# Ledger of designs, part 99: designed miniproteins, single chains, continued (5)

Each design is a single chain, and the fold is of that chain. pLDDT is the mean over its residues in the fold that is shown.

## One batch from the design tools (miniprotein)

Design m19655
Fold by ESMFold2-Fast:
Structure m19655 (fold): chain A 81 residues (1-81)
Amino acid sequence: MEEEEKRRQIERDIELALEDIRAVTMINGAKKLNRPDLVKEIEEVRDALRAAIEAGDEQTVSAQRKRMDELIKELEELEKK
């Protein structure tokens, strides 16, 4: 009921905070590598993921998390030069 909605809001807030930390770390990495294109793409995924989490759209959350994971792998490959 209404108390479950409050708990889901807290869970969403935690999930948003964790994804924000992840995105900030990746953005800093992309900036350090002088890749403004990756910064923009990470920001777009972050914003889409935030909106999906707030909306409770689990399918979009899953899709955007996969995209974020792909961007992490790309950044890791660039750092391993």
Scores: mean pLDDT 79

Design m19656
Fold by ESMFold2-Fast:
Structure m19656 (fold): chain A 86 residues (1-86)
Amino acid sequence: GRKRELLLRAIGLILRAIGLIFDAELLKKKGLKEEAEEVIKLAEEAIRLAREALRAIDQGKLEEAERLLEEAERLLEKAEELLKKV
């Protein structure tokens, strides 16, 4: 069902964001502090949106949850693009 699909999507985005934070911390140790901090910021914002989506799912607000997850995904795509440029 749609609720289960959105729950799995939210969890997947949170795990993806955690991976990006890990990669960014490695860049920070290599002296790429500014790039690392921007990636971490985007990933943390994506986690916040995914957590808001989980609350929306619990409240039956599935369209709101989908919008929040789409925004979280856009932030993670931007973070991944920044990582590819270093």
Scores: mean pLDDT 89

Design m19657
Fold by ESMFold2-Fast:
Structure m19657 (fold): chain A 59 residues (1-59)
Amino acid sequence: AMSPAFRLFDRDGDGKISRAELAAIMEELGHEYREEDDALAREFLRSVLGTEDVDAWLG
């Protein structure tokens, strides 16, 4: 089942958060998304979604 928090970030409604969508969200939060921020972005998704397997939701 999809977390309600996940639906706020799934702009395409495909059940996945793309790296481009994640980058756009990070930029809206005042952060510039770069390759070195991948670990930070994954930790953010774990915190928001309450899941340890963020790669299952990233597409």
Scores: mean pLDDT 60

Design m19658
Fold by ESMFold2-Fast:
Structure m19658 (fold): chain A 63 residues (1-63)
Amino acid sequence: SAAERKKALEEAKKRVLEAAELVKKEYPNAEVTIEVGEDSVTAVVTDGDKKFVVTLSAEDVLA
């Protein structure tokens, strides 16, 4: 259902934020950008020349 998918996206967002925070502990001056899509959540953590991307889909949470 749409409600289950919405809950899955919120859980994906939580997990992606937790992963981004772990990266930010190693790179405290890094910029974090969170993009919430229709089917996935992506975090981009950038510190100078270093870039870390974490993506999790609603399907990854529902499986």
Scores: mean pLDDT 79

Design m19659
Fold by ESMFold2-Fast:
Structure m19659 (fold): chain A 80 residues (1-80)
Amino acid sequence: SMEELVEKYEKAFSHLTPEQLRALLERERKNIEVTKEGIKEYEALDSKGDKRAGFYLLLHKTILDIEEAVRRALERLLEK
């Protein structure tokens, strides 16, 4: 589940300093923005009948789910 993935990343990052956690969070927020732009582009291509767009749309949505899990884990660690 998404929650299990968040918990795994919390454990992976639990020994990092607050400064390191903030740097990773900033990077992850930028990664999320890039992935969201890619999703919009593939949605536009899918609407035009590009057969490959469906595959890349699914791939990028999966990447976004992982990036959101990382972001949530980093935010939880910074709230401790």
Scores: mean pLDDT 88

Design m19660
Fold by ESMFold2-Fast:
Structure m19660 (fold): chain A 90 residues (1-90)
Amino acid sequence: MEEAIELARKGAEFAEKAAEDPSYLEQTLRYARELLEVDPEHRRTWESVIRAVEEALKLYKEDPEKGKEAARRVAGSFRNLAEQLEKEAK
């Protein structure tokens, strides 16, 4: 559980930074993929987050403003999931 919480927090942090610099989305995607491996109980949720990060990367190439909005949404998803994992660990 601690590893999943740490990765989810890092994912949120990097996705927030990605709203200003799209290069952070690559690392956000890596954290989401690591979460798929360390937190298999929430597999479908992390698969959804992975798709959201991939969509944000695509949107940044097509329209940076939409990519920025997508990155903010991804950051929100990671934050909400980190909060849920923290509540489960208590």
Scores: mean pLDDT 83

Design m19661
Fold by ESMFold2-Fast:
Structure m19661 (fold): chain A 68 residues (1-68)
Amino acid sequence: ADPLDADQIAKQREAVKLAREAVELFPTDPERAKELIKEGFLVMGQEPEAAEKAAEDFLNGLKGIEAK
């Protein structure tokens, strides 16, 4: 097994929490949802530009699902 240390576990928990909040918030406030997703990626160690792109891609995925 590839164990996670306490710091990695804490970061993953925070990122998951932010992602869940963003998904729940997306229908009401998509700008805030994007901010939360970006923060989650930053917590996981993504560079700011990569986190921004990943957040935008994630929200585009949500838009596609919501529209279908």
Scores: mean pLDDT 74

Design m19662
Fold by ESMFold2-Fast:
Structure m19662 (fold): chain A 61 residues (1-61)
Amino acid sequence: EKEKKIEKLIEMLELIGIEREVAEEYVGKLNDEQLEELIKKIATEALDAEEALKLLKELIE
């Protein structure tokens, strides 16, 4: 469910130091596959806020 993935990703981004408002703006632009990939990368690769923001910007453009 896309909404559950959006919520999970926002929570994960907040835990690593990204502000909720920023996370909501970027996450809302991602498709389902991008949401799944980023959730997995944060969970498995221990991305910090800077790395996660760079990846979000790359996915969006």
Scores: mean pLDDT 79

Design m19663
Fold by ESMFold2-Fast:
Structure m19663 (fold): chain A 75 residues (1-75)
Amino acid sequence: MSKEALFAESKLALALMKYAIAKLAGEDPLEALREAVREAREALETLRRENAPEESIRAAEEALERFERELRELE
């Protein structure tokens, strides 16, 4: 896997953790959620471009779908 794909996976993992922490802390997660959507979208694009393993691409797709769904419910 390329350095770009590895970095994208790391960013996605951090976005997931940041959103989960904000939600559990009882904070308004809207800003964290918008950031998570942006990072998941960028990660998915990078992973697809770099021909990352299907599992990595699927994880990014699932994360993006979850974040976008939750964002729509808040907007």
Scores: mean pLDDT 76

Design m19664
Fold by ESMFold2-Fast:
Order: C-alpha cells, then sequence, then structure tokens
Structure m19664 (fold): chain A 62 residues (1-62)
C-alpha cells in the first residue's frame, strides 16, 4: 500500500541518518586510523544507497 511504502521510506531514511552519525563519529574520534576512515566511507556509501531507495519508494507511493 501507499502507507507501507512511505513507512519503509521513512525507516530507510532513519537508518541512513544513524549510519551518517556513526561515520561522523569515526572520522572525528579516529582521524589517524586508516581502517576507521575506510569504515566511515563504507557507512556513508550505504547511507547514500538507503537514501536513494527511500526516494524511489516515495516516488512509487505518489
Amino acid sequence: SKEELLAEAERLREKAEELLKEAEKLRKEHPDDKEAQLEAERLEGIAALLEAMANFLERLAQ
């Protein structure tokens, strides 16, 4: 249903926000750690994909 699509889009956006906050924390707390920086990039990439999916679901729900 439209309601289910919008609810899923909101859930994906919330998850993306959580991942971005974790990535920011890694970058701030471990600036000299190569593995921490790579993990932050990975989390940022996943967040971008979740946002793209949320946008798709919102458009599908319209």
Scores: mean pLDDT 90

Design m19665
Fold by ESMFold2-Fast:
Structure m19665 (fold): chain A 84 residues (1-84)
Amino acid sequence: DSLAETAEDLRRLAELAAERPEEVARGAERAAEMLLKLKDKYDPEALERAAELLREAARAAREGRTEEAARHLREAAEVLEELA
């Protein structure tokens, strides 16, 4: 399942937030863009919540708030795991 794989990728990005914040920010932005293209296949409200969490994660990572970025990435992963 593509959502389950994305959730695992987000959990991996959360582990990298302190070491590679720019890579994490870019990954979160790409994931958010991908999820919004799936609104015809999955619950659009849940995908919009996950995308918002990912955008906040990207912003937090670039601002050096790496613990907040990791938390938002894990929260987005949980939303996707429930949809998968």
Scores: mean pLDDT 86

Design m19666
Fold by ESMFold2-Fast:
Structure m19666 (fold): chain A 65 residues (1-65)
Amino acid sequence: HMTEEQKEELVEWLVRQGYDEETAREIAEGIDAGLSAEEIAKRTGVSVLDVNMAEIAYGIIVAEK
């Protein structure tokens, strides 16, 4: 789905939002794998709303590049 550069950009953005690197990477990998927001939230322990915000950020990263 996303390039490695786009994935790292999303991970860096999430870390700036206050997630630890492991959680940020799990969110980014879940989005890249096409998992639902509910499944990503379940795996990472973050809220569905937090995943939705990450999905919006991912859409911006992909659309810009």
Scores: mean pLDDT 81

Design m19667
Fold by ESMFold2-Fast:
Structure m19667 (fold): chain A 63 residues (1-63)
Amino acid sequence: GREALRKALHAAREGKDEEAEKYAKKAIEAGFSEKAVKLALNNARIGGMTIAQALAYAERLNK
């Protein structure tokens, strides 16, 4: 799950929306909440967090 989210975050930061959505769905299937994934992807897109920081952020929000 974590690796899928990491790939989604990298794709989102590069503006590759199709690839980001593909890996985001895999992360959700692996147990991440949709809300956690959405917030992490938004932070990656705006450059407000590193990929590692966005991953940790999603893990803290995962409820």
Scores: mean pLDDT 79

Design m19668
Fold by ESMFold2-Fast:
Structure m19668 (fold): chain A 80 residues (1-80)
Amino acid sequence: LLEEGIEAAKKAIEAVEKGDFKKAEEYIKKAKELMKELAKKGDKNSAIVVTNLIIDALRKMGKEEEAKKLQEEAKKLLGL
């Protein structure tokens, strides 16, 4: 789960760097689902790691408001 979440988020960042925003959004969606699974299992530290990588990808896409929203949602989900 953690490794899969990190891999998905890193692939999102790579897609952004190549200008493939559609592929980046697909990987971001996958990484978000894996982050939620980590949170449900109580692995807050791993969920935070995946969340930070997704936020980085969103910011590189210029989606700052979506990045802020995800950060807020993750804090609520993780009890931070």
Scores: mean pLDDT 80

Design m19669
Fold by ESMFold2-Fast:
Structure m19669 (fold): chain A 61 residues (1-61)
Amino acid sequence: SALDARLKRLVHESLEAAGGDVERARELLEAQLAADPSFSPAERALALAGMDTMVEQARRN
C-alpha cells in the first residue's frame, strides 16, 4: 500500500542519513514519527518494527 511504502521509505532514509549507525537511525526515525501528526501510534510501531527487521536481516549470521 502507499502508506506501507511511505513508512518503508522513511525507515530506509533514516538508516541512510545515519550512515549505518543503527541507534542514530532509530533516534531520527522516532523523532520524525513523533513530529508528524499524520502517523497513528500503530503506524509508528510498524515503522519501528520495520527498521528492526531490516537491521536484523542485515546483521544475521
Scores: mean pLDDT 78

Design m19670
Fold by ESMFold2-Fast:
Structure m19670 (fold): chain A 65 residues (1-65)
Amino acid sequence: MEELKEKLKEAVRNKDLETVRELLIQAGVSERLADAVINSIKLLLEKGETELAIATALRVLESAL
């Protein structure tokens, strides 16, 4: 699970939203929720809020585990 969290952080940091979506779905997040999270992350990254985007993705991942 540590590897999954690190991959997710790296994907968000690199703005690799396709990998973020794949990792969330692999963890058991629904496609609908994963898409909502991706939209939130896009907005946060556009604002330069990279750490908040990472925290948002991790919170959703941990809630699915």
Scores: mean pLDDT 82

Design m19671
Fold by ESMFold2-Fast:
Structure m19671 (fold): chain A 82 residues (1-82)
Amino acid sequence: SPVDVLRETREEFLKEAEKLGLSPEDIERMLQAFDEALASGADKDVLVKLATELIDRAMDEGREDFVSLVARALQRYLSRLN
């Protein structure tokens, strides 16, 4: 189900973010995006919007590891919905 795909993507993101040593603030912002998408009934457009906003901000701030991980998580999520 879309809910299960979203939960799996959230769990994979958290594990990879911890391994990369991402800041607690960056991790929390992306977890909030997942949680908002879950609260919307696993609406993919909510996750895409929120994740894209986080990517744009992190790119401006030069946080390449966070950008790469969020982009990979979003790509993985969208691939699993098909």
Scores: mean pLDDT 86

Design m19672
Fold by ESMFold2-Fast:
Structure m19672 (fold): chain A 92 residues (1-92)
Amino acid sequence: GKEYLEKGDYEKAIKAFEEEIKKDPNDAEAWLNLGMAYYSLKDYEKAIEYFEKAIELDPNNAKAWQLLGDAYLELGKEEKAQEYYDKAFELK
């Protein structure tokens, strides 16, 4: 799945990560990568949904909190973005 994300083939990346999630719905990295694909397509609302799922599964993933902040910033929600950036910074 990651190879499609790196090449910018976001539609194939999404399909690959959806198949990974079907096999293991608790794969936090697959949810994070699915969110990143939607973020790259500028679908920030779906990106947020999938980043939130990644955080539910792995709340210590600083990258997931950072990306959630980035998505909220793109939606113009600066205060909420800052809350998530602060959380990312607190994580080792």
Scores: mean pLDDT 86

Design m19673
Fold by ESMFold2-Fast:
Structure m19673 (fold): chain A 82 residues (1-82)
Amino acid sequence: MEELIEEFKQRLLDLGVPEEAAETLARFVKLALESDSDYDTREVFLAIGVSILEIAGEITPEQARAAFDLARELLGKALGVE
């Protein structure tokens, strides 16, 4: 799990996401993975987290979309959902 989250953070950095924003998104993903909520609720939580950073101007719309797609892939891999 921690290895997957670190890989996610690194992929965000490779996309030009600032270090602090990448760390915040990695924290959101970790919280989503550790929750006992259903998949849809976790996905909505991640979408909200990404949107907050985009609205705050911390990341671009393109980075926000890529970050959400990567977070969704990580959830699918960790929970055994494609």
Scores: mean pLDDT 80

Design m19674
Fold by ESMFold2-Fast:
Structure m19674 (fold): chain A 93 residues (1-93)
Amino acid sequence: GNGATRREIQRLIARGREALARRDYRTALRHLEQAFDLVRNSNLSNDEKKRYLNAIRGELMALLRAAEDREVILEAIGQILRVIGEITDIELQ
């Protein structure tokens, strides 16, 4: 149900944030990607999807500001662009 989906999205975002706080950027990227995929494939409202996507983008932007590894930076940029693309697609509907 939608409640279970919301809890899982929130859990993945929280895990991503916790990994980022520990400077475990690869784990943070993995959890934020899983949260993004779950939001995109969910049956949540467009407004609720945009709120979660903006939260994911915020965590990815924080990661991008902290990261110094080229591969981590490039993966974060790629994920940010995918999140922006999804928000744009929702807004154009």
Scores: mean pLDDT 92

Design m19675
Fold by ESMFold2-Fast:
Structure m19675 (fold): chain A 78 residues (1-78)
Amino acid sequence: EEEKQKEEEEKKKLLAEGAEGLAESAEGYAKVSKDEEKKKKAEEAKKLYEEAKKAAEEGDLEKAEELIEEAHKIINEI
């Protein structure tokens, strides 16, 4: 039982750190992009990655993964 909690905490940390890194990457892209539509999409993706980090920290791993996938769909359009 405690072993399972430790595994869950490690997964939370990895998802939160991953989402944070992806949010920083999207912010960087938005800052250097001269295309207004691409900039807006990068900003939307950043928001979703930030929400994913928060969801992961709260223990909602399913929501965190869904938010990351939604942000990836936006990034793939730019």
Scores: mean pLDDT 79

Design m19676
Fold by ESMFold2-Fast:
Structure m19676 (fold): chain A 60 residues (1-60)
Amino acid sequence: MLGLYRATAPVPQTSPDELGLLPGDVVEVLEEVDENYALVRSLRTGRVGRVPKSALERIE
């Protein structure tokens, strides 16, 4: 799952370890945390945090 992904839905930040995303935000997947979450860097904000994999679609 490493590479560039786009947020398909708004992702609210509900804890300090999570990253809030707007629809259309491009992120770089750094690591898979578990079956449901990935650690990503937002290209818009430069911030790093966990996001649900279900909110991401792969781009080139």
Scores: mean pLDDT 79

Design m19677
Fold by ESMFold2-Fast:
Structure m19677 (fold): chain A 67 residues (1-67)
Amino acid sequence: MDIEEAAELIVKGRIEEAEKILRKLGLSREDVERIIDRGMGYTVQGKYEEAKEKVKEEIERILKQRG
């Protein structure tokens, strides 16, 4: 699923590819930047599983608010 792929890319530091997926999902530039910043905050601490989970939660929360 696109959400899973975007979270995986952020954890791997492939930010430009993750941004492309998030923008296709209809997220704003501000939402995309917030999601990436949050994910990176966990990855710099070596918390890769938490980073992936928090990124997924944030994407799902934003998409739910727009539905």
Scores: mean pLDDT 79

Design m19678
Fold by ESMFold2-Fast:
Structure m19678 (fold): chain A 73 residues (1-73)
Amino acid sequence: SAMLEENLKRLEEEIEQFLKLAEEGKYSKEELEKALELLKGLREKLEKHPEFKEFVELLEKAIEKLEELLEEK
């Protein structure tokens, strides 16, 4: 549906913006850990659905990036 497509695109843009600010050091370790848990939960829910494959791939990349940032702190 158009509503689902619009919501997914918005979430992708929000995740990309969050990662940019995270790389710039804008977030605390606690904020990054909370974001990581939220993204992992979303990945787990959506990975069972082939229609979300591209979005799940974006979530996996975001999770990897946040884990790398947390190891640097």
Scores: mean pLDDT 81

Design m19679
Fold by ESMFold2-Fast:
Structure m19679 (fold): chain A 55 residues (1-55)
Amino acid sequence: SALEERLKALEENAESAKKAIKERMEEHGVPKEEIEEALEKLDEEVEKRKEELLK
C-alpha cells in the first residue's frame, strides 16, 4: 500500500541519515557514547514520524 511505501522510504532515509551522522561524528572524534545518544534521538524522531503517518 502507499502507506507501507512511505514507511519504507522513511526508514531508508533515516538509516542513511544515521550512517552519515555516525561517520561525521566519528571523523571529528566524538565519544562513542555521544554518538549513540545522537542516534537514539534520531530513532525517537523516526518513530514519532511513523506514528504521524499511521494516523
Scores: mean pLDDT 81

Design m19680
Fold by ESMFold2-Fast:
Structure m19680 (fold): chain A 100 residues (1-100)
Amino acid sequence: KAKELIEKGNELFEEGKYDEAIKLYEEAIKIAGENDAEALTNLGKAYLGAGDYEKAIEYFEKAISLDPNNAEAWHALGVAYERMGDEEKAAEYYEKALKA
């Protein structure tokens, strides 16, 4: 059930339908709980695509709290800070992604 919602969310994300992807990812997390680093990372990426950088960062930080070796979440934090104009923080997170 939760996996099916994540798969459909991924399809919508690839089509650039970020708001619809967010709804499916949020429903999946509601069912499975906020204990799946991959699902939290995907939700963060959808918020990033939608331009909601603050929410994107919140979910990437949650993902990293569950799995500090999640290279994708560290890289996505770098992208979020770069989009906000904080190139120094972006560089630090990109370095963490390479070490994860």
Scores: mean pLDDT 84

Design m19681
Fold by ESMFold2-Fast:
Structure m19681 (fold): chain A 86 residues (1-86)
Amino acid sequence: AEQETRIVGPEALDQSVSDFAKSIGLERVKDLCGGSGSCTSCRVDVTCKGKTFKNVSGQKPLSSLGIQAGDKVTITVPEETTITGG
């Protein structure tokens, strides 16, 4: 699994989870976007303030998860982020 931790700035709150993850070096997240939003494998785990949000869609803005500027956020991309079925 790929994992990166970053302190969130106010500009990043308006970014999608996918765009933020790409900006902090998570290359596997590039395969999540696709624009279709229908793949269950196209999700990441977001950890903030000791709470983990699982199966977060890459289209969700960070602010929708209750993340604030200055928060330390960890994004985890599962190793099996491959499209299987359909």
Scores: mean pLDDT 67

Design m19682
Fold by ESMFold2-Fast:
Structure m19682 (fold): chain A 59 residues (1-59)
Amino acid sequence: GGEELAEAAGRGEEGAREAGRAGAASREAAEAIGAAARARGDEETLRGAARGGGLAAAA
C-alpha cells in the first residue's frame, strides 16, 4: 500500500544518510590510522597495537 511505499522511502533515505556518515567517519578513521602508522613506520608496532587493542576493547 501507500504507507509501505512511504515507509520504504523513509528507510532508504535514513539508510543512505547513515551510510554516508559511516563512510565519512570510516575514511577519517582510516586516514588517522594511516597517518599514525606512517609517523611511526613500524609494522610490528601496528600489529602489536591491533592485538592489544582487541583485548582492551573486549575488556
Scores: mean pLDDT 61

Design m19683
Fold by ESMFold2-Fast:
Structure m19683 (fold): chain A 73 residues (1-73)
Amino acid sequence: EEEGLRYLRLGEEAFKNKDYESAVEYFEKAIPLLTGVARAQALRNLGSAYLKLGEREKAAEYFQEAAAEERAV
């Protein structure tokens, strides 16, 4: 959906600007609005943002969820 892709882009821009907390918020908003490859991308980006925040366990969970989403497609 158009709105999900907009949140994904906003999260990517926040991540690029090292605003990892805002990146997490945007990716969390994007995920329920996306499916398939786009959702997997948002989940990987969320994992990367949590990794930058030092949240290793959360990052690992989202990377695993992203891999499962890609295998389902």
Scores: mean pLDDT 84

Design m19684
Fold by ESMFold2-Fast:
Structure m19684 (fold): chain A 55 residues (1-55)
Amino acid sequence: MKFTAEDIYRVGFNLPDLPEHLRPYLPELRRITAELGDALNDPEVRRALAERVSA
């Protein structure tokens, strides 16, 4: 299975807990997060993801 939006956000914010099955996709994930840079740097998006990951 491919990675999810949550996995993309984890890589974009350098969060721990990258799942084992995503290791081969790390270069793809980093490329996607770079392309989503503006969205991932949105304060509202960052807050929502931090809350979601913390829960």
Scores: mean pLDDT 62

Design m19685
Fold by ESMFold2-Fast:
Structure m19685 (fold): chain A 52 residues (1-52)
Amino acid sequence: DEKLLRIKEEILGVSPVKLDDDFWDLGGNGILADKLRERIKKELGIELPYEK
């Protein structure tokens, strides 16, 4: 959804982010994945697993 895409854009510092974009391919790392997970958990009430 759009809110998830906006959260990813803020965490990764890149825009636009599309539904088919991979977090790791956009320059994600463990620290950014932790920030993304916490942000999504707080804002959307869901958790995402880490991808390598």
Scores: mean pLDDT 69

Design m19686
Fold by ESMFold2-Fast:
Structure m19686 (fold): chain A 111 residues (1-111)
Amino acid sequence: SLPSREEVLRRLDATIRAFEKAKEEVEKDPSLTPEQKQKAVDILNKAIEELRRIKEALERGEITPQEALDRYNKIAVKFGKELMDSLTDEERDRVFAILNRAVAEAQAELA
């Protein structure tokens, strides 16, 4: 079945919450330098801003749920690439661990 507007809005909201939580955890992580934290936070902020724009466009009826989902998937690919290009393997593994935990916590709050 085609995704409903409500399903896409829930996915966008869950991902935004997860990225906000990941941002807070990155900022508090004692294993990351200030420069590493700034890089990860900048990437997360860009993803959050793009996801919020999709959510707003969908809420205003400017795009369909299918168009919103397509844009969401493109942001996920872009975000992954920016992390790969900007961070070392060890820094990336740490940021992905934080992100995976934040996603799990956000999903639990919506269940």
Scores: mean pLDDT 81

Design m19687
Fold by ESMFold2-Fast:
Structure m19687 (fold): chain A 52 residues (1-52)
Amino acid sequence: MVHEIPKGTTLGDLQKNYGIDLGRTVSVSDDTKLLDGLPYGVIITKGEIKIV
């Protein structure tokens, strides 16, 4: 399944809305913070993560 995750999505929202296991470290950028959300859009497929 492909998930297009918009800029500004928090890491907490990734587990609830997209089913991403927060027990696994997801490194998307240096500016990614739990409070700020994702600085860039992200496309996630099962087993693959791309920054957009």
Scores: mean pLDDT 50

Design m19688
Fold by ESMFold2-Fast:
Structure m19688 (fold): chain A 55 residues (1-55)
Amino acid sequence: MEELEKLKKEYLELISKVKELTQRLNADPSDEAVRKELLEEMKKLVELFKKIREY
């Protein structure tokens, strides 16, 4: 299924993004914008994992 391959690619990209945001937050723990973005990306990761499990 083409959708499953797309979801896997998005999952890997989100993991990479979360890792980058975590490093940025560790460099500046007071950066509320980075904290919010990390939270949103983590939510996307959870939802993507749920979708992958449905396939």
Scores: mean pLDDT 79

Design m19689
Fold by ESMFold2-Fast:
Structure m19689 (fold): chain A 79 residues (1-79)
Amino acid sequence: SLEDGIKGTRDDAIKTIQDLIDKGLLSEEEGKKYIKQIDEKADKGLAAAKAGNYALAMSHLDDIIDIRDEAIKKAIENS
């Protein structure tokens, strides 16, 4: 389901950021900011999916991926 897709994407994105923190490529504070943004987008995406607004839900799912990619880019800059 789209709800399962949003949850899985959130979990994978958070795991990626936690791995970057654990490797010292992101600070705890940097990682915490990205995780918070991911959680906020996941909550909005799930609410949109439950309301049947699939276009909005997909937009928030894309935002989770974009935030993950920004975190990876920041980690590369820190290396």
Scores: mean pLDDT 90

Design m19690
Fold by ESMFold2-Fast:
Structure m19690 (fold): chain A 55 residues (1-55)
Amino acid sequence: MEKELERLLSQLVEALRAGDWATAERLAKQIEELLRKSGNREWGREIIARLQEAL
């Protein structure tokens, strides 16, 4: 699961840098669903940090 989250997060950052908001939104929702199922709060912080840095 963590490897999948890291891959999705990397793709999310790439989509944001490319200005592909539709893809970024889809990837963000997939990550949120995985976090909901795993209960991993540390990845929530990482996602927020990466989004803030990419924007």
Scores: mean pLDDT 73

Design m19691
Fold by ESMFold2-Fast:
Structure m19691 (fold): chain A 88 residues (1-88)
Amino acid sequence: SAELKQSVASFLATVALSAIDLGDVETAERLALRAAEIAQEVLDEGHVLDEATLRNLRRAAEAMRAAGRDEVAERLEEIIRRSEELRK
């Protein structure tokens, strides 16, 4: 379900933040990319991302950009923008 996918994406974004805090940028990047993929599936199914998921994805995007992972940050930012546009 979209609700389950959304929960998984939010969880993966949170784990990516934990990986960054531990200095494991490569693991954080992989988890953030997987969160982006799942969040994209939710949007493609016509659902908007909830506030908790958006918050966690924004935090992950910021952390990825701070770590020099600009491509991953841009992908997360694009997903956040698409969800916000769909909500309006």
Scores: mean pLDDT 87

Design m19692
Fold by ESMFold2-Fast:
Structure m19692 (fold): chain A 93 residues (1-93)
Amino acid sequence: TEELIKEAEEELKKAEEAIKKGDLKKALEHIEKAIKLAEKLMDKDPEQAKKILQEAKKLAMEVLKKAETKEEILRAIGLILRAIGLLLDIELK
């Protein structure tokens, strides 16, 4: 689980750096990877999964504010909704 947490944190850092550089496509890719890692953590460490999903949602919302293309907007919305759905799943357990 510690390795998955570290990988997710590294993906979130890469997403933040990509946002700062204006590379929204790379930012979305790293956010998606962090969400997938959080999904794997949900049964093993739900508290850490929640933290990763909250940060991924925040970064996806930042991408949405800067997004100029329909594809970037739709991908950002999709990732925000996925993160919310997983967060609700953790809270309802």
Scores: mean pLDDT 87

